# Ledger of designs, part 78: designed miniproteins, single chains, continued (3)

Each design is a single chain, and the fold is of that chain. pLDDT is the mean over its residues in the fold that is shown.

## One batch from the design tools (miniprotein)

Design m10870
Fold by ESMFold2-Fast:
Structure m10870 (fold): chain A 77 residues (1-77)
Amino acid sequence: SRAQADALNAQGKKAYQAGDYQSAAAYYQQAISLDPNYAQAWANLGVAYRALGDDATAQQYFQKASELASQARGLPP
């Protein structure tokens, strides 16, 4: 569920704040597995990969996050 994805995203943020970027990425990946349209989790995964020194992969995740955020804003009333 989205609530479970939110909990995993929060765990990822805690790992990131502790400097554990690998664990942060793993939690964000799990959140995305539960909710593939979770734009914020894709963005956070990009931040984690950039912290790990993988800028190319980070850019791909940021692009995915941007696409999903744009889709959400385009919903009709």
Scores: mean pLDDT 85

Design m10871
Fold by ESMFold2-Fast:
Structure m10871 (fold): chain A 94 residues (1-94)
Amino acid sequence: MTEEIYERMMRSLREKAEVDLSDVGAISPEEREAVAAALRRVAEFILEEAEKARAGKTEEALKNLALKSVEELEEWAAGARAALAEDARAAARG
């Protein structure tokens, strides 16, 4: 039952993301495909952890999800810092 809830939530998130992307006229088809691919990778990871929970490895699955969330935030922060550094460099060069 818990695994079914996670699977349903992940499917719902994917469907909502696709609907939101369809409403954003400024996003190119290539950018839309890239975002969909990224979301699919995250969904696949979560589904794999849901299967581990179903197999009785619930604590391991929850720990892996928590660690992945931290990694995702760190990658996002690193990307933001890199973008800001590039913008600052471009501004300094005129």
Scores: mean pLDDT 59

Design m10872
Fold by ESMFold2-Fast:
Structure m10872 (fold): chain A 74 residues (1-74)
Amino acid sequence: MSDKERIVAVGRELARFEGASDEDIETLEKKARSAPDAQAAADVLIEGFEKLGLPLASKGVRVALRTLQERAAA
């Protein structure tokens, strides 16, 4: 699984846990998957989740992106 797919998976699970609709999750997932890299995908998801009032999903995506970047730098 690519780093971008990992970011999308984390966002999807947390957004669902916070009670986001399947339609909102699918819309943001499609936009994130269209992004060129994991950073751009994370930015799409974070902005979308913040607009939907999903603080755990937003924070989770930020943490996942940071973890992947730290792993790539090691």
Scores: mean pLDDT 83

Design m10873
Fold by ESMFold2-Fast:
Structure m10873 (fold): chain A 71 residues (1-71)
Amino acid sequence: LSPAQRLEVEGSLHLIAGAVALKQGNLEEAAEHYRKAAELYREAARAAEDPEEAARLLETARLLERLAEEL
């Protein structure tokens, strides 16, 4: 895996953990995981060589931050 891919995978694991926490009604834990995923996706975007890939990762991070804020 490239550095960007490794960070994206780690972010995706936090996204899954956040979704699980949300399903269990643990809003605080879900918000923490979504914020962590957002940060990892931003780091992945900075490491990405493809501008389209970077834009996709940044948009995903922004959506995750908004989701965490609403919990």
Scores: mean pLDDT 87

Design m10874
Fold by ESMFold2-Fast:
Structure m10874 (fold): chain A 64 residues (1-64)
Amino acid sequence: ISEEEILEALALMALGIAKLLVKQGKVEEAKEFFERMLERLRELGASEEIIERARKEFEKILAE
């Protein structure tokens, strides 16, 4: 399994947790958590493609 695949999986898990926080009305906590996770993914070597994909999906969650 590649590092890229692991980082994609971590991004999806972070999105799932953030979505649950948004559903509970904890939008600010969801934003802070998600930004923290994106920072960690960058530190682990995640590509900008993974980061932008995750950010775009999170914006969709906030818009719903």
Scores: mean pLDDT 81

Design m10875
Fold by ESMFold2-Fast:
Structure m10875 (fold): chain A 61 residues (1-61)
Amino acid sequence: MSIEEVVREAVRLVAEGTPEGMQRAADLLRAAGFSDGEVIAALMGIRAGASEEELVAMLRR
């Protein structure tokens, strides 16, 4: 999976509005090689309404 594909799927999972969706998004980001801190930052960004482009830029830093 590309980073853009991972971010898009994580956004979709968070948008489900369920604890299961949130957990799957976290697991997907960890499987893609991101640290726990990066996973938490990404999930918080998604919930705050960050764009896919902003999330990708953050995770590439």
Scores: mean pLDDT 82

Design m10876
Fold by ESMFold2-Fast:
Structure m10876 (fold): chain A 101 residues (1-101)
Amino acid sequence: DPEEQKKQGDEAMLRNILEATKRQIKAIEKLKKENKDLDEYIKKLNESNKKSLEDMKKKGSPAQIEALELAIKAVEAAINGDKKTAEEYLKKLEEIVKENE
């Protein structure tokens, strides 16, 4: 069934965005704790995420675009050391993934 295959693919993409975001936030927190000189590396990583959002806006569903926007906001908050804001965006991302399962 083509519609079921598309739905499964869309669900997998949303889950992958969530899992990647969780890994990226954890990596950023670890790098910031261990090495203050990595701020430029973290900034470049955030710029790469913005480019991924531009590509998603051309090809993705509204839910995938919103999920990636929340992912980027969570990562930016983590880069800025705002753990509470990062957790709030991550929770919203988890809700989108759950609603689209």
Scores: mean pLDDT 78

Design m10877
Fold by ESMFold2-Fast:
Structure m10877 (fold): chain A 59 residues (1-59)
Amino acid sequence: MKDDLYYSAQTLRRQARRLGNDRAVQLAEQALRYLDQGDIDSATSYLRQAALEVHRAQR
């Protein structure tokens, strides 16, 4: 589960960088920081926000 969240955060960070969405990059990086600290709830919240930002940029 934790490894899946790392993969998702890294994937979203890569996509955000490709789109030039600095906000989504920072949200994905914050998710990674919280995962390193073991704060899964905060990491999941930031990951969700990063996903929404990437999704909006693609629309």
Scores: mean pLDDT 79

Design m10878
Fold by ESMFold2-Fast:
Structure m10878 (fold): chain A 68 residues (1-68)
Amino acid sequence: MDPETAEALAIIAALTGNEKSVIRLAPLLSDEGLVRVFELAIEKGLTKVVDALAPRLRELGVDVDAMR
Protein backbone atom coordinates (compact mmCIF):
# COMPACT_ATOMS: atom_id res chain seq x y z
CA MET A 1 0.00 0.00 0.00
CA ASP A 2 1.40 3.40 -0.94
CA PRO A 3 1.54 6.24 1.67
CA GLU A 4 -1.12 8.28 -0.20
CA THR A 5 -3.65 5.41 -0.05
CA ALA A 6 -2.77 4.75 3.61
CA GLU A 7 -3.38 8.45 4.42
CA ALA A 8 -6.81 8.42 2.70
CA LEU A 9 -7.84 5.26 4.60
CA ALA A 10 -6.51 6.67 7.91
CA ILE A 11 -8.53 9.89 7.41
CA ILE A 12 -11.72 7.87 6.75
CA ALA A 13 -11.00 5.72 9.84
CA ALA A 14 -10.44 8.85 11.97
CA LEU A 15 -13.67 10.47 10.70
CA THR A 16 -15.62 7.30 11.65
CA GLY A 17 -13.91 7.02 15.09
CA ASN A 18 -12.06 3.79 14.19
CA GLU A 19 -8.94 4.46 16.29
CA LYS A 20 -7.53 0.92 15.89
CA SER A 21 -7.47 1.25 12.09
CA VAL A 22 -5.75 4.66 12.29
CA ILE A 23 -3.03 3.22 14.58
CA ARG A 24 -2.57 0.16 12.29
CA LEU A 25 -2.20 2.42 9.23
CA ALA A 26 0.21 4.86 10.96
CA PRO A 27 3.44 2.93 10.04
CA LEU A 28 2.45 3.20 6.34
CA LEU A 29 2.01 7.00 6.43
CA SER A 30 4.49 9.54 5.05
CA ASP A 31 5.83 12.14 7.51
CA GLU A 32 3.46 14.75 6.00
CA GLY A 33 0.53 12.30 6.07
CA LEU A 34 1.27 11.45 9.71
CA VAL A 35 1.07 15.17 10.63
CA ARG A 36 -2.29 15.57 8.81
CA VAL A 37 -3.78 12.48 10.46
CA PHE A 38 -2.49 13.65 13.89
CA GLU A 39 -4.12 17.09 13.42
CA LEU A 40 -7.43 15.39 12.55
CA ALA A 41 -7.11 13.09 15.61
CA ILE A 42 -6.71 16.15 17.88
CA GLU A 43 -9.72 17.87 16.24
CA LYS A 44 -11.91 14.76 16.68
CA GLY A 45 -10.70 14.05 20.25
CA LEU A 46 -9.20 10.65 19.36
CA THR A 47 -6.97 10.49 22.46
CA LYS A 48 -5.75 6.91 21.83
CA VAL A 49 -4.53 7.90 18.33
CA VAL A 50 -2.94 11.13 19.63
CA ASP A 51 -1.04 9.24 22.36
CA ALA A 52 0.07 6.47 19.95
CA LEU A 53 1.35 8.85 17.23
CA ALA A 54 2.85 11.66 19.39
CA PRO A 55 6.27 9.95 19.97
CA ARG A 56 6.86 9.55 16.21
CA LEU A 57 5.88 13.18 15.52
CA ARG A 58 8.28 14.36 18.29
CA GLU A 59 11.09 12.37 16.57
CA LEU A 60 10.24 14.29 13.36
CA GLY A 61 10.70 17.61 15.23
CA VAL A 62 6.97 18.45 15.29
CA ASP A 63 5.82 20.51 18.29
CA VAL A 64 2.85 18.31 19.24
CA ASP A 65 2.12 20.44 22.34
CA ALA A 66 1.55 23.51 20.09
CA MET A 67 -1.01 21.47 18.08
CA ARG A 68 -3.17 20.67 21.16
Scores: mean pLDDT 80

Design m10879
Fold by ESMFold2-Fast:
Parts: sequence; C-alpha cells; structure tokens
Structure m10879 (fold): chain A 92 residues (1-92)
Amino acid sequence: MEREELEKRLKELTEEGKKLYKEAVKAIEEGDLEKAKEYIKKLDEISKEIRKIRERAEKLGDKRLAFEAELAEGMIALMIGVLRWLLKKAEK
C-alpha cells in the first residue's frame, strides 16, 4: 500500500518536473525571466518532495524505489542547473 502510493507520487512529481522544465525554457526564450524564476522555484520544491520519497523508500527497505527516486532527483537537479545557466546568459 504505502510503497504503491510513493511510486505513484514519484511518477507524478517526475512528469510535473519535466513539464515545468519545458515551460521554464519557453519563458526564457520569450524573455519572461521572472516567470522562468518561478518555474525554477517550483522545480526546487519538486526536488525536495522527491528527496522525501527517497528517504521514506530507504526506511522501508525498498532499494528499487529509493534508486528510482535518486535518479529522478538527479534529473531535476540537472534541469535546474541548465535553467540557471540559461537565465544568467539571458540577463546579460
């Protein structure tokens, strides 16, 4: 039960993160840097929620779910890094 709920939540957060990344890139391309910063903040929030799922999966001994959450966390961190680089380039 709890593991299935965590797996579903991880999938939802991962898909929302991908959507936010695409919207942030579009905002930067359109020159809406403030909107892009809002999307980056939302991605930081998603990263924190995925970390909580990883920590909970580790406590439950679910090594597969913990690993999947770690990969998702890494993906979101990479997206944030790319967006912050694009923002700095666009602000100058």
Scores: mean pLDDT 87

Design m10880
Fold by ESMFold2-Fast:
Structure m10880 (fold): chain A 60 residues (1-60)
Amino acid sequence: KAKKRLEESEEILSAISGKPKEEQLKIIDEYLKKGKITELEAEALKNRINGKEAKEIVTE
């Protein structure tokens, strides 16, 4: 099913993947303010970012 919401969520993750954690969290908050994502989706994205950042730093 072509769900624009899902596509936009994936695009957000892709667009912010190269940014520092602080900026990634700000972008997610901005999308939440715009009503593009729900609070639950924002929470899930933040959790993923926090996990990804920790793993990437540990790999160093």
Scores: mean pLDDT 66

Design m10881
Fold by ESMFold2-Fast:
Structure m10881 (fold): chain A 108 residues (1-108)
Amino acid sequence: MEELKKKAQELIKKAREALENGDYETAVKYFEEAIKLDPNNAEAYLLLGRAYLKMGDYDKAIEAFKKAIEVDPSLKAEAYRLIASAYQQKGDFEKAKEWYKKAEELEK
């Protein structure tokens, strides 16, 4: 199990580098491979969602952020802000406002 987690961490590093370079398809591929090796890595789901946001795949982004919360509820505030951003970019301003309010309530 530790060897798989190390390989997942290497894939996450490569995925982050691809994301920073604007290679969103490569980033998604590496994050998906990392998640297959370590499905309990909540950060990998958050970063996968961020890659989908950059690609304009808002529904997949929201799904990934919700998975991050299921794996690690401590990421709720960050994930709620990202879900709100996805709805805003999708043009659903009422849902965006709802999720931003949920995030603010957690940061008090």
Scores: mean pLDDT 87

Design m10882
Fold by ESMFold2-Fast:
Formats: structure tokens, sequence, C-alpha cells
Structure m10882 (fold): chain A 55 residues (1-55)
């Protein structure tokens, strides 16, 4: 996968959601959906772990 393009998309998504005042859980859920869609399995696993630790 194009890791640089994916990283840029993650940074843009994070900045936009933080500007909208959404919760950390909602941000992680959106990033998890994006990671799964792009096939970034390692990043998705990391985000799933973070969600479990928060819930």
Amino acid sequence: SDIAAFRAEVEATLAEMQAQGVSDVEIIEKLLALAREKGESVFAESLEYNLEMLG
C-alpha cells in the first residue's frame, strides 16, 4: 500500500474531526474504518486494541 498517502489521509481526518469536537472514541472508530478499507491490518489491530482499552 502507499503508506505515505494513507498517513496523510489519517492526519487530515484526525485534524478535521478534532476541529469538529468529536470524541476520541469516534475518532478512533473512523480511523479504524479507514484502516480496514485501505487494508492497513497492523494499524487496524492497534486501533482495535485502543478501543478495547477505552471501553
Scores: mean pLDDT 78

Design m10883
Fold by ESMFold2-Fast:
Structure m10883 (fold): chain A 92 residues (1-92)
Amino acid sequence: SIGELTDATKLDLSNNQLTSLPESIGNLKALKELVLSDNQLTSLPDSIGNLTNLEKLYMDNNQLTHLPSSFINLKNLKEENLLDNPITTPLQ
């Protein structure tokens, strides 16, 4: 599973028609860059907030309607792209 890549610093899952991410994504605590662009993601798991070393998050061109409240834990984010998602909730 994806959570077995615990030493990974970059993960690119773009353009794979993903509809969801497993909670085990939060086990990738060394991750600094996550590319999820051009998928069909409707939500992010709460475990995304466990990626406290994450510096770059790209999620443009998905179907996200909200972000989990745990997103506030991504305190090291320097670059993010959430364009072309139907987000209707505040980013907090």
Scores: mean pLDDT 81

Design m10884
Fold by ESMFold2-Fast:
Structure m10884 (fold): chain A 62 residues (1-62)
Amino acid sequence: MKTKEFIEKLAKTAADYLRAQGREEDAENLLKKVKEMIEKGESPQKIIDLIADTVAAAEAAA
């Protein structure tokens, strides 16, 4: 299993969660940013941290 596949699945799950919370724009921005970070060769840890921070910020705003 490739780390890229795991990150893409994690990002999709987080985006689906954000959409369920009515945060469609946040979900789209997250997917776009994750794709850009993967293409730029950013570390997997930084991408995972971005996903976690985005979800946490949405929960804090609810």
Scores: mean pLDDT 80

Design m10885
Fold by ESMFold2-Fast:
Structure m10885 (fold): chain A 65 residues (1-65)
Amino acid sequence: MLIAHKDATEAQIETARKLGEKYNADEVIIQIHNGKATITVKTSEKRVIAVLGPDGTILKEIITE
């Protein structure tokens, strides 16, 4: 699994890694805006989008097919 990020907190990176493992992802992309991370989890079958607070707390998790 590839994790791509810039300026993410350690907690956000750890939560993103766990989300990638949960969904058996090929790639996880972390984008930071105002301390919140938008996580894009890419798998062969679907895409998952999550929003994390600065502490890595999952604020939103959406599965798209």
Scores: mean pLDDT 82

Design m10886
Fold by ESMFold2-Fast:
Structure m10886 (fold): chain A 143 residues (1-143)
Amino acid sequence: SMEEELLSKFEEELKKLLEELKKAVEDNDFEKFYSLVLKTEELIIEAVKWAKENKASQEFVERLVDLIIKTELEITSLIVELGKKNNLSKELIQRIVQLTIKHINDVEEAVKNKDLDGLIEILEKHKEELEKLLSEMLNEINS
């Protein structure tokens, strides 16, 4: 189906971005890492917007969200690794982890309520909050 083809393509694009994110952590390239995180969040938002526009099935939305949650957890793990490698404050790392936990809970609630509009708003707000925390992280490293 068209949904299966799009889900497969989205999973492949996410895997490629995660490989690039892992390389940025290995290379200690904060600017590249920051850029790739925002690009990944934008891809996630566009995928959910596509699901809304095309009135995708609830089964498709649930499978899409499973990929999103897995990706967010892997990104957070990489942020923690990069932060520890650069001796970032435990407080900043904890704030990033707490943001991810809250975000996953908000996403799961929106999916349970079949609220795609709410899900898009949650994802857009998360991107903004994550961008602010990553900017704080970059400033601490450059200080």
Scores: mean pLDDT 89

Design m10887
Fold by ESMFold2-Fast:
Structure m10887 (fold): chain A 72 residues (1-72)
Amino acid sequence: MALEEVERAVAAADAALPTILKSLGITDPEEQAAFRARVHRVARLAGLDSYARRQGIPVEEAEAEYEAEKAK
């Protein structure tokens, strides 16, 4: 389902974040939070696009499924 694809993409991004942040020298907690938020947004969009393409549906429909599943 759309929620699982998005959660999987975000989890993969989260697993990589500590290494990336350390490599970039981002040590300020506020900057780390902002960077994480940006990465999560990109991961969510990538997950939705991947799910939509695999199901053969418009990305808008995948987004609607994600929002409906997230609300449960």
Scores: mean pLDDT 80

Design m10888
Fold by ESMFold2-Fast:
Structure m10888 (fold): chain A 65 residues (1-65)
Amino acid sequence: MSAEELAEKAREALEKGDLNKAAGYAVEAARKLGRFDLARAIFVALANGDEEKTRELIEEAIELA
């Protein structure tokens, strides 16, 4: 699956309110783009329950793809 396809799936999951699923796709997209820093940041924000920060980082990954 390409970074663009993963970003599209992340967007769809975010629209459905499935933050965990959106974060999973966004992490994989970020990794494919070589943005391991962003992938880690998404994971950490999600683990901390910071929904606002997690959404912002997911949107950043989508924009980069």
Scores: mean pLDDT 86

Design m10890
Fold by ESMFold2-Fast:
Structure m10890 (fold): chain A 61 residues (1-61)
Amino acid sequence: MKITVKDVEKDTEKIVKELGFPVVVTDENGLQRIFDKEEDLRKYLEKHLGKTVEVHRPEMV
């Protein structure tokens, strides 16, 4: 799922509702991060305001 980060709180809630945890986020440079806590995901999205990130559940971990 690709999202453009416009509202950190709403975008975080949407990701948690649709995918749950853990979640994998890939930034515009192809760097991947795994998040298992909402607070850490929220802080990451704050650093990526106005940018497009790709978010998915780890299908095989």
Scores: mean pLDDT 79

Design m10891
Fold by ESMFold2-Fast:
Structure m10891 (fold): chain A 80 residues (1-80)
Amino acid sequence: KKEEVRKELEKLIEEAVRAVEEGDYNKAFTLLEEALRLAIENNVLIDTELMIEERASKLSAENKQRFEGLYVFAKSLLTS
């Protein structure tokens, strides 16, 4: 169960990064919202946030800013 959740989170985060790189911010937002929901439901939010930070650190400054902005917005909707 935990291994399957980790692999799905890695996939969703990578797909969200690809969407940001392609300028598809709506797709990136939806994927990040799905990843955060999955993380909250499985009590792995901290691990997921670390994965997001690690992946964001490898992006260009512009894409990092957009990706982090979408992540913060998605998190705010799920953790109000």
Scores: mean pLDDT 82

Design m10892
Fold by ESMFold2-Fast:
Structure m10892 (fold): chain A 65 residues (1-65)
Amino acid sequence: MREAVLLAVALEIIGVSLGVKVRTEIRDGTVVITLEGASEEQKAELEAIAREMGERRGLPVEIVY
């Protein structure tokens, strides 16, 4: 649980840094990420970061557009 919350917070901060609105929700241990108003390049970058960070922590990540 703690690691999922930390990942969600980190991804929201990264989104702000990239100028993308990122909304996160934790559902049954899965970090659900919603991307709003992102370009295709920004979506690809955030998806790659989210999956890599999730893999390092053993956390499932789901991305919603």
Scores: mean pLDDT 79

Design m10893
Fold by ESMFold2-Fast:
Structure m10893 (fold): chain A 60 residues (1-60)
Amino acid sequence: RVEEIKELAREAVERGAKQAGFSEEEKERLTREVLEKITEETTEEQALDIVDSAVVRAIT
């Protein structure tokens, strides 16, 4: 389950980072940060919220 949630989060970060024009280095850093916040108790909805929040904050 946690593996599936992390995979979902990685895909969401990839999409968000590409749309925002992040560099590969920035994307990797953002991915690491997001994955560290995801635990076995994290739901799919919570994981996507974490990604969305991180991407939006990084843009702003």
Scores: mean pLDDT 77

Design m10894
Fold by ESMFold2-Fast:
Structure m10894 (fold): chain A 71 residues (1-71)
Amino acid sequence: GSFDSLMKSGNAAFNQGQYEDAATAYHMAAELAPNNLQKAVAYNNLGVAYEKLGQYEKAISAYNEAIKLRK
């Protein structure tokens, strides 16, 4: 589905060091996630991508969304 395609695209971009493209794909994946568990995974990966970009406040925000969805 669209979620799986966006996660795959995000992972490919991340592995190539294209962290801005990875963040965009993970953000879109989070919005299209079919359930809270998959949405949490997308937000966690978004946080990691923001850390690689040095955008630490955005990373913390993304991690907090992932934690909230898993509780």
Scores: mean pLDDT 90

Design m10895
Fold by ESMFold2-Fast:
Structure m10895 (fold): chain A 75 residues (1-75)
Amino acid sequence: SMAEARAKAEAEARAHIDEVGKLGTPEQAARLRAAFDAGDGSQAFRVAKEINETVGPEAGRAAARAASAVTEAAV
């Protein structure tokens, strides 16, 4: 169902945001959380790009996965 797909996307978004908090900073994870709460996938991708450029590719990949899940949850 669409409700189950959304719930799964929301869980994936939360998991990847937590991963960013471990690989990057709590502030960066909080910015992704704010984009998630707003349903703003475009903002989540902007934050993910900034994380990739400032922290590096490992944190950037986690942030990109979070942004993809945020976008999917917002459908």
Scores: mean pLDDT 85

Design m10896
Fold by ESMFold2-Fast:
Structure m10896 (fold): chain A 95 residues (1-95)
Amino acid sequence: SEAEKYYELGKEYRAQGKYDEAIEYYKKAIELDPNYAEAYYNLGLTYFDLMKFDEAIAAYEKALAIAKKNNSPKIAEIEKALETVKALKEFLLGK
């Protein structure tokens, strides 16, 4: 699908360290498919790469909600990512 093409392009830009472009393409994928759990998950990973912890948490929580609705095998992976970003936020920011 076109959503998948934008998602793959987002992954390519993230791999290049072009995080702002990666975010734009993940958002385009989500606009075309609002239930695209993997796009939300990779958006969260990209925000985490930028140390944008609140945006990463929001994206992971959305990915987790969609994954749980779909009984996805990715639930544990997303939960671990969410736990990791929350722990790092508390460690670095004291909140």
Scores: mean pLDDT 90

Design m10897
Fold by ESMFold2-Fast:
Structure m10897 (fold): chain A 64 residues (1-64)
Amino acid sequence: SRAEELYAEGIFLGASGKTVEDIERAIKLLEEALELARKEGDSELAARAEAGVKGGKETLKKVS
């Protein structure tokens, strides 16, 4: 699904990204994945995307 694609992109960018900008982009991709997963009724993917957003934001606070 589109939500799965966005989730995969966000996780990959978050894991491979070297800059604050990459982390911010990863968070935005995961937020879009979360919204789409909720609209699709994919509660498992929504939970994973939500956890990714939270983790990304916590990482961003520690490096900025």
Scores: mean pLDDT 83

Design m10898
Fold by ESMFold2-Fast:
Structure m10898 (fold): chain A 60 residues (1-60)
Amino acid sequence: GAAALAAARAALEGTGDPLLSAAAIGDAYLHMGLPRAEAERLAREAGVSLEEALRLGAQL
C-alpha cells in the first residue's frame, strides 16, 4: 500500500547505500504489500536487481 511505498522511497532517498535501499525495497514488497511493478521500478532506480532486493528484504 501507500505506507509501504513511502517507507521504501524514504530509505532509497535517505540512505545513499545501495544495499540498504535494496533491503528496504525487498522488505516493502515481501512484507508490506508494495506492488511488484513499483518494486521493480524502485530497484531499477536504485541500481540494484529485484532478485537481490528480495534476498536482502527476506532477512528483515
Scores: mean pLDDT 75

Design m10899
Fold by ESMFold2-Fast:
Structure m10899 (fold): chain A 80 residues (1-80)
Amino acid sequence: SMEEKVERAIAALKDPSPVVRAVAARELGEMGHPRAVEPLVEATFDPSPIVRTAALDALRRSRNPELREAAERVERELHP
């Protein structure tokens, strides 16, 4: 189900591999589920630049306005 895919992708954001975390962020952005907002926002502060970029891009490009609004909030925090 979509809910199972969302939960699996959220769990994958904690994977030891930055490549796996970046793929998970992209998948969450494509799914656009509101449950992904806080995990993706946290991922924009990931130690790996590829994960940070993937998470911010996922928020920006989402069809869900809640995810896009979260992207604007993160961008303001990065550029005060």
Scores: mean pLDDT 86

Design m10900
Fold by ESMFold2-Fast:
Structure m10900 (fold): chain A 112 residues (1-112)
Amino acid sequence: NIDAGRAAFLAGDYESAAAHYEKALAADPNSWSAQSLLGDSYAELGDHEKAIELYRKAIELGKDVLGAMLIQLAVRISVARTRGDKKLEKELKKMADEIQDEADKVADELAL
């Protein structure tokens, strides 16, 4: 489950963390939290393509919590930048821009 995955991640066991999050996703495929945490695990393992795909899926599933996701993306962008992962940084920035555009669109609809 997610709790077991988080414990493994904090211990630095990213392979075990990924396995637990994959089981969490098998039980709840719509968990944006499990998708993003699995993405974090693959990013730590150096599989940036899988991490990017999982982050995009998490954003799609978590449209009702866009503000919280934008904050989480800002943290992930900072981490990617610190590690020198230009590809991951660029993709995460693109995702943040897409979330901001969607949030702005919702705000405009509510103003009407």
Scores: mean pLDDT 76

Design m10901
Fold by ESMFold2-Fast:
Structure m10901 (fold): chain A 76 residues (1-76)
Amino acid sequence: ALYEEGQKFAEELTEKIKAAYKAGDMEGVLKYQLEALDKSAELAKELAKRGELSEEEAEEFLKKVEEQKKRLEEEM
């Protein structure tokens, strides 16, 4: 299911972020965090289209994702 795919993606991405951070690769950390935010936004929009997430919940989630993305872009 879409939620399970998102969960797997989040786990794989978390491992990549941890590995990059441990290696001192801050560029990689920022890149993977940005990818996570972009994928999370896609997932929220798709869940809303399928009726698995309310329009209000999707809108609130997307707002938080956009805010976090802007913070990361300021560090790039």
Scores: mean pLDDT 75

Design m10902
Fold by ESMFold2-Fast:
Structure m10902 (fold): chain A 61 residues (1-61)
Amino acid sequence: GAAEKAAALAELERMRGNALAAGIPEEVAQAILDEAKALVEAGDPERALRLFERRGVEALL
């Protein structure tokens, strides 16, 4: 529902902030955020959060 979507979007913004603090370049973090936001808009907020976590870890390798 709308509440889960809003919560997922807020969490994605927090994850983006953490990614930047961890040293991921801003353009990379933004690209991951944009990809994850597309999943939230498609109705899959849980998959969006998992995608961001996985891509963020990969970007630090």
Scores: mean pLDDT 84

Design m10903
Fold by ESMFold2-Fast:
Structure m10903 (fold): chain A 105 residues (1-105)
Amino acid sequence: MEELVEKAAELFQKAEDIYNGKLTKEQIEEVIAEAKRLLDEVDLSPEEMARIQKEIDKLKNKKEYLLSAAVYLLQLAMDPSNRRAVAGVALATIKIAEEKLKELE
């Protein structure tokens, strides 16, 4: 779990960099790949993953995705065993990255 906490925190920093326009298209695509790898490592049931995805799918823009990622990261800081919070950071980061890629094309 310590490794997942570290990866989630690093991923959140990259999500902030994407939001602030600091990453290239190629770097953003690598962040999506990193987030997908983290989701594979989290070992959540399909039902738990679907619940988190539904929470994120209710959000409308990059700012809401970034705030959601920050809330999940805070939950993870309060409980380092919270695998759902790791998945939440990863899923929100993917949404920020996808929206930013649309703006660059």
Scores: mean pLDDT 86

Design m10904
Fold by ESMFold2-Fast:
Structure m10904 (fold): chain A 73 residues (1-73)
Amino acid sequence: SSREKAEELNAQGEKALEAGDLEKAIELYEQAIKEDPEYAKAWFNLGVALNKAGKKEEAKEYIEKAVELAASR
């Protein structure tokens, strides 16, 4: 399913982030969002990774989207 694929990609992104590969983590989180745009955790994790990359304004938008998606349940 789209959710299962998004969860797998998100988990790969988390492993990349732990390994210090910020660029790969961002790419994997973006892929997770493409698979399931309603998967709030991927939006949140992308926001955190963007914040670490110094993209503060963009990070805020992704985190706000994650909060909206989580609240819609």
Scores: mean pLDDT 87

Design m10905
Fold by ESMFold2-Fast:
Structure m10905 (fold): chain A 104 residues (1-104)
Amino acid sequence: NLDEVLELMERLIELGEAGASLDELYEVFARALELAGDDPELIRMILGALWTALLLRFGTLEEAYRAFQEILDRLKKEGVLNPLQEEIAEEMLEEIRELLEKYS
């Protein structure tokens, strides 16, 4: 399980570097979260990988944050997130928002 999650995290970074679409990032990210299940450490690692991929893809904090919100909104709409995943994702989104306010 950990090895497959690490491979998907690596793929997220590669996709970000390659300028992949949000749809491509979404599919890999959703699969990684499915494999993480209720493991809070894996969930945090996967969210961190997505954030890094979005920064590489868009090059600005503001654009990366907007893309991160869009991906999370889609996951919520499609019912993909379990309650723990939603909680950790919302915590990370708030931390990123605070960084934006500080450095804007």
Scores: mean pLDDT 86

